# Designs tried in a protein design run: designed miniproteins, single chains, continued (3). Part 82

Each design is a single chain, and the fold is of that chain. pLDDT is the mean over its residues in the fold that is shown.

## One batch from the design tools (miniprotein)

Design m10844
Fold by ESMFold2-Fast:
Structure m10844 (fold): chain A 102 residues (1-102)
Amino acid sequence: MEEQKKADEKLDEIRRLGREAVALGNRIVELSREHADKLTPEQREKVARAVQAAARAGLIADEISTPEGRENILKKGLDKVFEEVRRAVEEAREALSILESI
């Protein structure tokens, strides 16, 4: 019961981070459409990677919304999935900063 409570808390945190990544990703897509020609090839690649990572994080958040999805994430490993979603948020914030600086 205590292990399950800790797992549920971490799953809820992953869901929150995944939703944040989606919100950031949507902003990045909007800004990148207007400013794509002003980006260096390296910045453009970073932005594209951040959008893809945010989309994956959103799918993870959706998966956590179902009982079978939660079990699947537990089988994959909470720490691994948490790190993936946390990194997606960080990459999205970096990409947004690039777009806001042009």
Scores: mean pLDDT 84

Design m10845
Fold by ESMFold2-Fast:
Structure m10845 (fold): chain A 110 residues (1-110)
Amino acid sequence: SKLKELSEYLKKVRELAEKAGLDPSRFPDYIDPETLFTGTVGRATSGGVRPLDFFAAAYLAYKDGKLDLAEQILLGAGSVVFDETMEKLGIDKEEFEKFLEEIAKRHRAR
């Protein structure tokens, strides 16, 4: 299941948060499927999932070569912004911007 894979990437984000000295309890290890697919997604997610949690998870999926999963997570997450917390997680801003360009290119090719 793609939701199972998303949950695995959310767990990886949480592990990076713990290693970075951030509060891991603020980083979810699951997602409500109904919230992901039914509207106002990314800004009003239930269970305390923030847009940056999806952006970080999508980026990690992209780094593992899982482009379809990364694209689906971003489309579900809404407007993408590089957040200071993502830098603290060890995500490079330039590499994140390259990731966004690659996803945008894939989306435009449809």
Scores: mean pLDDT 68

Design m10846
Fold by ESMFold2-Fast:
Structure m10846 (fold): chain A 120 residues (1-120)
Amino acid sequence: SEVLKELEEKLEKLGEKTLEELRKIASKELSEEEVEKFVEELKTIIENVKKKMIELLEDKSLSDEEKIERAKYYLEIARDTALELWGPKLSEEAQKEVREVLEKWAEEALEEFKKALEKL
């Protein structure tokens, strides 16, 4: 499906942009080795959500409303997991910046998901 390919490409680009912003925040407080581990773990979390959202879009057993609710849940769990794993290693200000970047990523990912649903 062209719609699925378009969503995958948009979510990939959004993930790359988000990881670059997260790298900049982490680089202010963490060693180079810890920054690479941070980015790698966050990349895995973001890629797992992308995969789940694509699979969700293809699920013919779910309503559009149920798909949106599950996509929101996956994005919220990803954000919370990232903050739980890395928040304790960051200052309060850096934790706030990471949260804001992840909240923006989640909002933009959900909007692209909704647009894909409208095109199906």
Scores: mean pLDDT 90

Design m10847
Fold by ESMFold2-Fast:
Structure m10847 (fold): chain A 56 residues (1-56)
Amino acid sequence: SERARELAATHDTEEFLEVAARDDPEVARRMAAVLRGLPDPRWQAWAEELEARLAA
């Protein structure tokens, strides 16, 4: 149950952040900072990927 919720959250978060980076790079930048601060390495990896997308 918890793992299913984490998988759904990461999937939705990745897609949502991709849209946010295109429309509102300011918001995407803040989200990347928040994700990087989270204790789970998966969200830290998402933060790096989002930062790379913002740089492109």
Scores: mean pLDDT 66

Design m10848
Fold by ESMFold2-Fast:
Structure m10848 (fold): chain A 102 residues (1-102)
Amino acid sequence: SAAEEAIKHLKLALESIKRAIEAVKKGDVLRLVGEALRAMGHLIDAEQLLKQVTDEKVKEAMQKALDYLQQALLYAIRGDVEKAEEYLKKAEEYIKEAEKLL
């Protein structure tokens, strides 16, 4: 189903976020940016699969996750890796919430 495929993309986004956080700990800004972009790509793919979902809670969780991933990318590009990690963790929370609601 579209929901099962979306859950697969949400799980891949979570794995990319974990790798991005590990990149923060290693001071690897290029990997941090690359993994955050990969997570954002998977989240966008999940949103496309869920475009017919009428549940406002799922839509809100997906929007917040995407917003926090975008903020994480902006802080990463600016060299503020500590704030990037903070926003990556917030994005992770909302992706997990979206997965639970599916």
Scores: mean pLDDT 87

Design m10849
Fold by ESMFold2-Fast:
Structure m10849 (fold): chain A 83 residues (1-83)
Amino acid sequence: SAADYVERLARLLALGDLAGAGRVLREGYEAFPDDEAFWRGVAAVLRRVAPGREAELIRRLLTAAGADEATIEEITAAILAHA
């Protein structure tokens, strides 16, 4: 579920697994692109971890997961629209 992806993102961030967190974020984007609760949940986790630096954290996670620039920009915009 979308909630399960948000929980996995939070756990991987707590463990310092940037590549794992980035993979979950990308997989969640592909699975739940229109799920408002998913995007709000992701935005809330990132605000707790890196308040005021959410965009920088998103870039670091997605780069560690091997995402290209277009994917980084799309996912960053989606998360920040719900922040």
Scores: mean pLDDT 85

Design m10850
Fold by ESMFold2-Fast:
Structure m10850 (fold): chain A 64 residues (1-64)
Amino acid sequence: EPEKLIDEAVERARAAPTDQEVVRIANEAGEKLVKEFGVPRSQAAAIATAIALIAVGDRLDAEL
């Protein structure tokens, strides 16, 4: 299901060592949503942005 792909992408992004890798993981998840599940590109882009923001937010909290 697409929810499982999103959950796995969030966990991978949280474990990523750099913000650049977080963005890459989020973009890859968005592309898979379009290709494998037929999610509209605009919605996939919004989901990818949410994945990146969740992962970066958690990292900033841990660093402070």
Scores: mean pLDDT 77

Design m10851
Fold by ESMFold2-Fast:
Structure m10851 (fold): chain A 79 residues (1-79)
Amino acid sequence: LSPEERALEEEIQRLADEMRRLQTELLALEKQAEEVKKGTPEEAKERGAELEKKAQETRARLEELSERLNRLLAELAAR
């Protein structure tokens, strides 16, 4: 493999690992949000909103990384 192809493969693997980590975090956040719904109404409202915000941010990050991964895969395939 050329140095350029190797660099692309390394970036692809790095993105895949980060996406896997974020997917794990998203699942944990969704589980925490469900548990918070069982608490007091005030705590459920405040913590539920915060957890949903973090889940939304994590989903947005995953979408961004997915787009970047697709671009790198297309670049690698074009070589």
Scores: mean pLDDT 81

Design m10852
Fold by ESMFold2-Fast:
Structure m10852 (fold): chain A 95 residues (1-95)
Amino acid sequence: KVKDLVEELRLLQEKFGDALSRKDYDSALKLVDEALKLIDEATKVIPEKKEELEKLREELRKLKEQFGNAKSEQEKRRLGAEILRTISEAAILLS
């Protein structure tokens, strides 16, 4: 179950990076929602990591809001990199 969550988060990182490269920001936002859901599921499976996972989830939620409100391609690129980093941190925490 935990291994499946890590694999799904890694796959979401790849899909999110692809969406960013294609400037498909609507798909990118949907992928962030999927990552938020997986991190929430992880808090239930690994209670000992709940506090750390909830902090990452809150950071990712704030980054999603900023990304959706960003009006320049440069800002979307910067925020997209931060989103990728946060998803990677969640995957590493679960590994």
Scores: mean pLDDT 86

Design m10853
Fold by ESMFold2-Fast:
Structure m10853 (fold): chain A 82 residues (1-82)
Amino acid sequence: SYSEEELKRLSNGISADSPLDAAYKYLTSKGINAVFVSAEVLEKEGNTATKAKVTFSSGGKKYEVIAQRYGDLYYVVEIKEV
């Protein structure tokens, strides 16, 4: 598992209160005009998603973004162009 410092490093300091918002802000920060496609909960604790994959489209490409929860915030830990 990642520490808070590692999560901040991987996400370039970007976080949000939902996986979707965290992923969208991250892509926007990189100049990607993302359109939401789908979201999948990868891990959960009770009713709270602790890890999610959010898929976006932009410029004929698909982007799969993994966001992980730490405290009350989500951080992007991985991005894959598909």
Scores: mean pLDDT 87

Design m10854
Fold by ESMFold2-Fast:
Structure m10854 (fold): chain A 89 residues (1-89)
Amino acid sequence: DKELEELHRILKYGSEEEKKEAIEKITKDFEENELSEVARLTKKLLEALENGDKKEAEEYKKELEKLVGKEKAEEIIARVERVLELKKQ
């Protein structure tokens, strides 16, 4: 996944401006996704992880797996986790 690889690069080597732009772009993608149910669950997962709600995060991960399948859910989860790491910096 090109987007996942770009997020990983920005997290490790990106400037503050690149990190800010990446966060803004991915946040908009979560809200404007054509698959509204995927966007809703992705946003809830991000919020649960930001709040440290591990149990809720695991529930949203399972709902994503049911909706899009395991492989696609793992990609979405990895993107969310990288966005959280960018926000912490």
Scores: mean pLDDT 74

Design m10855
Fold by ESMFold2-Fast:
Formats: structure tokens, sequence, C-alpha cells
Structure m10855 (fold): chain A 60 residues (1-60)
């Protein structure tokens, strides 16, 4: 959802390319997952590709 995109991207500092990549993935997701997305991003040291792979496993 766009709400999830805004909530996550306002709380992390990413490159424009990484922010776009993450935003495209998050538009398909529910806004209730904001804290889970942020936790996984931090756990993966803001590696967006690794975070997306983990989120695909968790956000079924």
Amino acid sequence: SEELVKAVLSRVSLSKEDAQKLAEFLRGQSPEYTEEVLAILKENNLDVDAAIKRLEEVLK
C-alpha cells in the first residue's frame, strides 16, 4: 500500500534506487506490516535486496 511506502521510507535513509525498489515491493503489501518491514530492514543493515527476499518469506 502507498501508506506502507510512506511510513517505511520516512523512517529509513536509502538511496533513490533502493527506495524505488523497496516502494514497488511495498505497494503490494498491507500497511499493518510497517514495524515488521522496519525490523527486517535494520536486521539486514538496510540491504534492500536481502530485506525483500526475507519479507517475501514472512509476508505470505
Scores: mean pLDDT 82

Design m10856
Fold by ESMFold2-Fast:
Structure m10856 (fold): chain A 100 residues (1-100)
Amino acid sequence: FKPPDTPEFKSNHIKLGDIRFVGLFVRAMAWGVEGHDELSELTLRVMRLLNEISKNPKAYEEASKLFEGFLRDLLAARDLAEMRAILEAFNRQLEKILAS
């Protein structure tokens, strides 16, 4: 991530740095709390779906609008169970965008 005052940080576009942060954040939380990597599998699924979506500009724009809410919810998650539910919900949303 760029500092919050940079134009790049304030954009509504999904950035590679944001995706990498999500992956590292989820893995760190799983390793630090339960040593269970189920959340890593869900995170990799999000990354793969976003990569496929990024090939279609319209689908990517739709996913980018959902990403802000997803990231906010993920960072506010109280425990790994809540984080899992958020990742599962976002995966389902991304699959619907790809199916459209």
Scores: mean pLDDT 66

Design m10857
Fold by ESMFold2-Fast:
Structure m10857 (fold): chain A 61 residues (1-61)
Amino acid sequence: SMIEKKVQELEEKAKKYRENAESFRQRADADPATGRVYRASAEASELLAKFYEEQAKKLKE
């Protein structure tokens, strides 16, 4: 169904944002001079991941 496809798309987006967040966290740890910017990017990516996870959950219910 279209709902199943949308759930898969939302879960894929969430996964990619989680991966991006982890990448930004690693970059922040590697370079303290830019760490503030990369930590902010990680937090933003984590919020987007959570948003897509919540949207997928609503469609499953």
Scores: mean pLDDT 86

Design m10858
Fold by ESMFold2-Fast:
Parts: C-alpha cells; structure tokens; sequence
Structure m10858 (fold): chain A 92 residues (1-92)
C-alpha cells in the first residue's frame, strides 16, 4: 500500500510538471504537483497509506485534467496512472 501511494504521488508530480510545461492550466498543474509531492513526502514522514493514497489519487486526477487541457497525452496518462495507484493505496 505505501509503495503504491509513493509511486502514485511520483506520477502525479510528473504529470503536473509536464502539464505546466505544455501550457496547461497553472492552478490545476500546480495542485497536481503539490499533491503528488505531498503524497511522496507523507509516505517518508510516516503518513498512513490511506491518507497518502488519497493525496496521490487527488494529484493524479488533477494532473490528468491538466494534461488533457494542455493537449499533452504523456501528462494525462501519468496523471491517470497516479490516480489509479492512489485509489488502490487508499482503498477508495
């Protein structure tokens, strides 16, 4: 569960950064990157997998939306994968 939350957070962070570089909505891209980074940091700091997984899922979904808005397929796919891994970690 913790490893899924960590990987989901890493993907959400990457999705947000790529969406921002591709000219996606700054608010969505920033929120995705911060939520992804927060999920990764949370795992390292002892946050429960459910909470870190929720952060990763939130970040992944925002990264997916930002990637779609930017027309960047890589960012959208990274966000979608982060969302799915985060949901599995959170048992949503």
Amino acid sequence: ALELARKGGELALKAGLLAAKAGGPPTLATAAALAGAGAVAGVELGLPAEEAGRAAASGGYLGYEAGKAAGNKEAAELGKKGYELGKKAAAL
Scores: mean pLDDT 86

Design m10859
Fold by ESMFold2-Fast:
Structure m10859 (fold): chain A 69 residues (1-69)
Amino acid sequence: MSPEELAKISEHNAKLAEQAGATKSAKLYREAAKYAKKGDVEKAEKLIDEAEDSLTDEDIRRIGALQPA
């Protein structure tokens, strides 16, 4: 995955997480997008993992209900 693709996906996931009320995960996805834009893919991937780990089953269900969004 290119840094540009990783940034776009991270920004999209941040928006979905924010709409679902997963504010911590949304913040982590936004930070991941910033690092991806800088070309720091390794840091971006770590932040994405932290964002995913911060999602509860209920957060995941709410995000699923928002797609396509």
Scores: mean pLDDT 79

Design m10860
Fold by ESMFold2-Fast:
Formats: structure tokens, C-alpha cells, sequence
Structure m10860 (fold): chain A 112 residues (1-112)
């Protein structure tokens, strides 16, 4: 099974633990960002975007890897116009002020 198929399923089911594992493997295997974007675009049309937003929000809170948090923020931007994005706002505010990674802080501010 491909990592892109696993990413789609994690977003569709809203499983944050599986999502974190898949995102880490995408980074480790250096999957092109264009391919990741294609899967996210498909998820936006077919799955419940609230489940994806909630799972990405959980990854942002619980992942110890700043690279995983950066990728999660980039994917979350694709869901910004959908219902439930207001639920991620407190996490974005926290990350913008307190995250150890300058890039995470910048991306979180850009989404606010």
C-alpha cells in the first residue's frame, strides 16, 4: 500500500496517531510535496473535512517533531475555508507564541 493511500485514509478516518506516523514517513521518504497536495485536494472533495482538521490539530498538539508540525500546518491551510477551522485557532495561537521552531511559529501566525 502506498504512503499516499495511507495519508488519504488517515485524513478520511480522522485517526491522529496514524496521521502522525504517515506524515513522518512522508518526510523520511522525501515524498514530493506536489503528490501530497494532490491527496489533500482529493480528501477535501470526498471526506468530512472536520475529521481531517481535528486529526491535524491533534498532531500539532502531540507531535514532538517540528518537521511533522510544519507539514501538518501546510496541510491544514488547505482546510482553512471549511467548517470547524475555528476549533484549531487556540492551538495556532499557542504555536505562534510558544513553539520552539521559528518556521512553526511563522506558519501558525500566517494561518491566524
Amino acid sequence: MSLLTELYRALATGDPDELERVLKRILEEKVPESKVATVVALANHIVDPQKAVDALTRVLRESEDPEVRILALKLLESFAPVAGFSRVRPVLEYLAEHDESEEVRKLARDLL
Scores: mean pLDDT 78

Design m10861
Fold by ESMFold2-Fast:
Structure m10861 (fold): chain A 90 residues (1-90)
Amino acid sequence: DVLVDEEGTVPAGQTKTVEVEVKAGDRIRIEVLSGEGTITITLPNGLKYTLPAVAGTVAVDFTAPLDGKYTFEITAGAEPLTYRLTVEKG
């Protein structure tokens, strides 16, 4: 079952914050459709990871280890960054 399926665009040089509330075992995926930048993930326990976001790639793809709120800070570089965020039930 798909829980979340959304597209968004982050303007050049800006950061957009996206939050999802999930259960352990749910699959979280962010595809970068255009542009380049970074994605910082904050887990429910406060642990942070920063990953490159490159057009045509899946920048984020993992099974949630913890129940709770996951925060994604998507920062666009010189061009607008368009992404697709999907959450599937585990």
Scores: mean pLDDT 88

Design m10862
Fold by ESMFold2-Fast:
Structure m10862 (fold): chain A 65 residues (1-65)
Amino acid sequence: HKQKLIEIFEKVVERMKPEPADETLKAIIEDLAKELGLSKELVEKAYSRSATPEEIADLVEEIEE
């Protein structure tokens, strides 16, 4: 389910926060976007706007409408 995928992604990103790996983050976002069938720009925007994995998952569900 998309919500679970987003939560996993958030946890991975949280663990990587101490290490500024912009290239790695971009690759993960691209992979996630393809897996969810969304634009990478949209996934990146949702991530930057959301404070919690729950908010990100909710936003993805709204878009899926």
Scores: mean pLDDT 59

Design m10863
Fold by ESMFold2-Fast:
Structure m10863 (fold): chain A 60 residues (1-60)
Amino acid sequence: SELIKKVGELIGKTRGGDPEGAADLIKALLEDESVTKEDLAKALKEEEKNEEAAELILSI
């Protein structure tokens, strides 16, 4: 899904040492996709079974 693609980019920025870019991307994603951090984390956990990505979203 489009969310999974955007989350992949977010994780890449965070691990690359760009926390500001990661925060900006999350803000843009929430605004553009009309989703909350909780909804995004839930989708990652339930659809992709990716708890690491879900925790990352909730921690930022």
Scores: mean pLDDT 66

Design m10864
Fold by ESMFold2-Fast:
Structure m10864 (fold): chain A 64 residues (1-64)
Amino acid sequence: SDEEIREMMEKGRERAREHLEFMRELKAQGIFDLKDQLEKARERGAHPQYILTLEQMIKIREEG
């Protein structure tokens, strides 16, 4: 229904906003804080894309 589509679109926009805020926060954090967040994210079964983002940020920091 149009209402269900509207709800899905709104949830998509909210997730996009949360991801953008998360990326800004990651840029401000040190490598040890990122590794701690990754461990906790894995423990709580966070979204695979979130885990991959943390892993990529850590890799970039470690490799230069």
Scores: mean pLDDT 76

Design m10865
Fold by ESMFold2-Fast:
Structure m10865 (fold): chain A 77 residues (1-77)
Amino acid sequence: SMMEEEKKKLEERIASLEKKLEEALQRGDEATTKGLLRDIAYLKAKLKALEDPSMSEWQVQQLAEEIYKEMLEKLKG
């Protein structure tokens, strides 16, 4: 289905960005790390929205912000 194709594309983009994130972390590139975390968080929020058709774009943006904050805090230890 088109939804399964979109889900697969989002999962592939997330995997690609997570690889770039690991490389940025190894270099200590904080600016690139934050940008990649934000992009990953947004794509993860979009993945959840595919499973929940009640979510508005505003709710996707709010979820992306929460995922971003959670990922950032985990990196701080």
Scores: mean pLDDT 86

Design m10866
Fold by ESMFold2-Fast:
Structure m10866 (fold): chain A 68 residues (1-68)
Amino acid sequence: MKELEDEIKNLEKEIDVLRGELTRLASEAEQAQLAGDYEKATQLYNRAVELSDRIRELEKKLEELKKK
């Protein structure tokens, strides 16, 4: 139980950190696009998509762990 609880807490913290980064990347991408820096906006958007996929995978893992 202690190991499982620690794993859940670590996973929740990781998800929170990544969600913060996702919000930041999305904001920076929007600012870059408004400034006409489409290359930077595209790069930031691609990173945000990859990060979003990772968050989804971690959330699915967290849900499975909480069922125990």
Scores: mean pLDDT 82

Design m10867
Fold by ESMFold2-Fast:
Structure m10867 (fold): chain A 95 residues (1-95)
Amino acid sequence: SVEELLAFADELLAEAQTLIDRMKKDIKEGKVTYASVKLYRRELDRLRTAVDQLEAEAKKYNNPELLQRAQELRTAVDELEKVLDEAENYIKKKK
């Protein structure tokens, strides 16, 4: 149902935001590791797959709220990728 897809989108958005916030904190506190970045990259790949699925379902239902949630999740996933790129750059500078 649309309601179940909206709830799923909200869960994924919360997960993405939690990962963004944690990695930003780790960068600020100098706690970034190669292991943590690798783990977060796997989570990013999972979230990207989920976004693609939500975008397809949103188009199928042509529901404006679901389309908006899919766009918000895409934006959060793009932000997570940028934060992970910053984290990798941070590790390289610590040599």
Scores: mean pLDDT 85

Design m10868
Fold by ESMFold2-Fast:
Structure m10868 (fold): chain A 65 residues (1-65)
Amino acid sequence: KSLEAALKLYDEASKLEQEDKKDEANVKYKQINEEYSAVLDEKLKDPNVSFEEFMVLNRAQIRGK
């Protein structure tokens, strides 16, 4: 599993949410949190992570609850 895969799922979920497909978006957010939580947590603890990347990862983690 990779950070890029998690970010791709986040982009897909964000697009679904913009289309008012909340239930489908929530499935993607939940998948990110359940399958990629370790990758997200590790990257969020990295002091070298970019601000843009940090914001996307933090939002994905929150939304995937």
Scores: mean pLDDT 70

Design m10869
Fold by ESMFold2-Fast:
Structure m10869 (fold): chain A 61 residues (1-61)
Amino acid sequence: MVNPGKELLSIEGVGEELAKRLIAAGYTSKEQLKKASKAELQKVPGVGPKLATKILESLKK
């Protein structure tokens, strides 16, 4: 991706396909992901509890 999804690729554990799923769910930037709860991230297809935690931990750094 050469658009908002490119920013999401810098998050540990987020590849190109997961970035596309996050965008489809309405998360187009790190700022939007920071506002999401762990439970909300788990509603994204392919995101389990461990991956949701990893995403949130990467964002706080």
Scores: mean pLDDT 74

Design m10870
Fold by ESMFold2-Fast:
Structure m10870 (fold): chain A 70 residues (1-70)
Amino acid sequence: DWSPEQRRVLMRFGDEALRLAEEMGLPLSLVDEMVAELGRLAQEGASVEELEEKGRQLLEELERKGRELK
C-alpha cells in the first residue's frame, strides 16, 4: 500500500503530466509511462523526496518531447 504522502505526489505529477500532454497534443501513453515509472519507484520503496525529484525530471522530459514533436 502506498502512503498518503506518496499518493499525493503521484496524483499531483499525474495531473501535471496530463495537463501538459493535453496542451501540447501528446499521446496519453506518455503520461501513462511517466505515472507507471513513478508507481514502480514507489513500489520499490522510494522516498517522497525521491519521487518528487523523479517526477520533476519526467515532467521536464515530457515537455521537451512535446516541443520536439511540434
Scores: mean pLDDT 79

Design m10871
Fold by ESMFold2-Fast:
Structure m10871 (fold): chain A 62 residues (1-62)
Amino acid sequence: MSIEELVEEAARKLVEAFPVSSPPSEAMLRGLATEYLRGQGVEPTEEQLERVVELYHELAAK
């Protein structure tokens, strides 16, 4: 799985874990995304974490 696919998967898992009516803070989203990506063997960059948060909001809006 590419890093972009891992970033997208992190966002999807966050949407599955948290309902749209009660979204977590950006700091919590970034923290959880960091833990997920580290679990996959990737040390995330700031830009990758920002991308996960962006994708979370886009997916949650559906």
Scores: mean pLDDT 79

Design m10872
Fold by ESMFold2-Fast:
Structure m10872 (fold): chain A 69 residues (1-69)
Amino acid sequence: SAAALAAATLSEALAVLEYAKANSISVADAAAKLSVSPAAVLLANKLLAETSGNLDAAVAKLKAQIAAI
């Protein structure tokens, strides 16, 4: 379902951002390690752009979006 795909994308994007933060690596390297969908990579990069590259702020913003569902 579209709702299940959206939920999966949010969870994958969060995993990518948290992995990148924990390992001090790029979103691209984290995405390659976790084998996430292209949609999750796009969402993670969008959140980083909106937070001026601040991984902590990007993670917090995504967690707030997930909590609002």
Scores: mean pLDDT 84

Design m10873
Fold by ESMFold2-Fast:
Structure m10873 (fold): chain A 80 residues (1-80)
Amino acid sequence: KEKELAEKTEGLGNALLSASEHAKGSVKEALEKAGEILKEGSKTDPLKALKEALKYVEETELDNEDAKKGAIEGLKELLE
């Protein structure tokens, strides 16, 4: 449902913003950007926001592989 997807999208956005606090430089910027995309998109087009956020995370090398993998898996699950 759209409501459920929007809620999960906002939640994941908050999780990515939290993860950005543990990153540096371009990695931090990418996570912050992905999180903002998800928070804004949760109100208008959650599916589009999830796809854009997934692209940003996948195109960026993260300091923590587990954090990157978790973010990618979370985004992919919501895109199913």
Scores: mean pLDDT 71

Design m10874
Fold by ESMFold2-Fast:
Structure m10874 (fold): chain A 82 residues (1-82)
Amino acid sequence: MTYAVVMVTKDMNIKVQIFESTKEEAIKIGKEAAETGKIPEVEGAKVYEGVEGIEAVRSLGEAELIATFFGENNVVYVYEIK
């Protein structure tokens, strides 16, 4: 299944990683991203910054928000793409 992890930093920077995984692993990656301020490297992932990442998520299909994590300087959203 395809997942997207979207991190919005306090400085309004957007980082997006799109990858194939399980729901459990995608949630784990999102949680770690919020805790560390960096999305962990996932094998085969497509990495985007800014608006291009949001457009890439929208182009793949219907994105369902499955988890939200709050870090010290970021908010991380985990989406399942249908």
Scores: mean pLDDT 86

Design m10875
Fold by ESMFold2-Fast:
Structure m10875 (fold): chain A 80 residues (1-80)
Amino acid sequence: SEEFRKALEELEKLVNEIIDKMDSLTLEQAKKMYEEFKKRIDELVEKAKKTLSPEQAKELEDYAKNAIEFLEKMIEEKQK
């Protein structure tokens, strides 16, 4: 569906933008951006779920979960 495609593309764009910026950010900036990003992901997923099939909603949720876990690992690496 168009709604699923748009939601996935928006989520992928957000993830890529944060990944690209992560190496140039201080730990404090990275943590702040992560919190803002996590909130935006949660809002995007919840909004999209209202118009998506259960199968598409699960796929979007799984993508979002994996993206958040990846970003958390990047923050942890910066703390070392």
Scores: mean pLDDT 80

Design m10876
Fold by ESMFold2-Fast:
Formats: C-alpha cells, structure tokens, sequence
Structure m10876 (fold): chain A 69 residues (1-69)
C-alpha cells in the first residue's frame, strides 16, 4: 500500500541521514496521522522538516501518506 511505502521510505531516509530512533518514531506517527486525515499536509510538511527531512523528502512522504487512505 502507499502507506506502507511511505513508512518504508521514512525508514530508508532515517538510515541515510543518521536520524535517531525517536526521530523516526515521530516521523512514522506523523505519517499515520496524515493518512488518517487528522493532520493537514502543510502541518505534516513543516513537522517532518523539523525532524530532519528536507522540503522535497517531506513532500514525498506527505503525498505517499495521502494516497494511503
């Protein structure tokens, strides 16, 4: 599913960028909230960047999570 692809991509990005397990867990929570319609794409994009992703990486995860409904 697109949600599973979003989570796998998040794990890959965390590994490549050396993000902590806590940062990855927060990223996965944001993906779940976005997929459930509990968070706007704009808010998710901003929060993902705060957790160490760049704008393009955050946008990719937002799009994948939105398709995972």
Amino acid sequence: SALELAKERARELAREKGLSEEQLERILELIDQLAAGKMSGKEAHERLQELGLDSEEAEELVVLAALGQ
Scores: mean pLDDT 86

Design m10877
Fold by ESMFold2-Fast:
Structure m10877 (fold): chain A 93 residues (1-93)
Amino acid sequence: EDPLIKPPEELRKLLKEAGVKEDYVTFGELIGAVSAYVAEKGLGRQEIENGKLVGKIDAKDTPLGKLLGADEMTEQEFVERLREIIEKEGEIV
């Protein structure tokens, strides 16, 4: 079974804003909920890099940008930064 994670308080506040009622989530549920938050706030965009469409997140001047430590990131960087926060500040059950 996927481990349950209790996110740190600042990430938990963001999850509550995204409609997540549970204190414990799997990493997949966490990624899904934060991605839904990105979509709802209109932070997602597509950009052309090296002739390809790349999904990016513009988190400048947002709680998400402050939490992740970046104003702009790719979808891959977004997942990696969330993982790092959970590994350092979250609780795994």
Scores: mean pLDDT 78

Design m10878
Fold by ESMFold2-Fast:
Structure m10878 (fold): chain A 113 residues (1-113)
Amino acid sequence: LELLEEKIKNSPKEVQPFLKELKKIIETALSEPSALSRVIGVELSLAVFRAISKRLPEEVQKLINEIIDEVRKELLEPFKKELEKEIETEPDPTVRSLQQSELKSLESEIEKL
């Protein structure tokens, strides 16, 4: 989140409120008790803000999406590690299956970087 805070500080004043709201929502998602809920919460938050950004001027949309891409890239490896650790102690086979599915998705995204 230090990266996002730095990007907000260096962004045009018009864009800062949008990015500050994104930061609040990401921080809320990251406070979720399970790694699975944190990963899903952040991914949904980023998707929603990308959708909203399509209604903004082209230059602003480009800047917001570049910032979202950098934030997402920084979170991929930490999320992978947290999810791997959570899977090891998960007693419910259904929840474990969902965790493994999300882990595979994160691994695929890391390979595409």
Scores: mean pLDDT 83

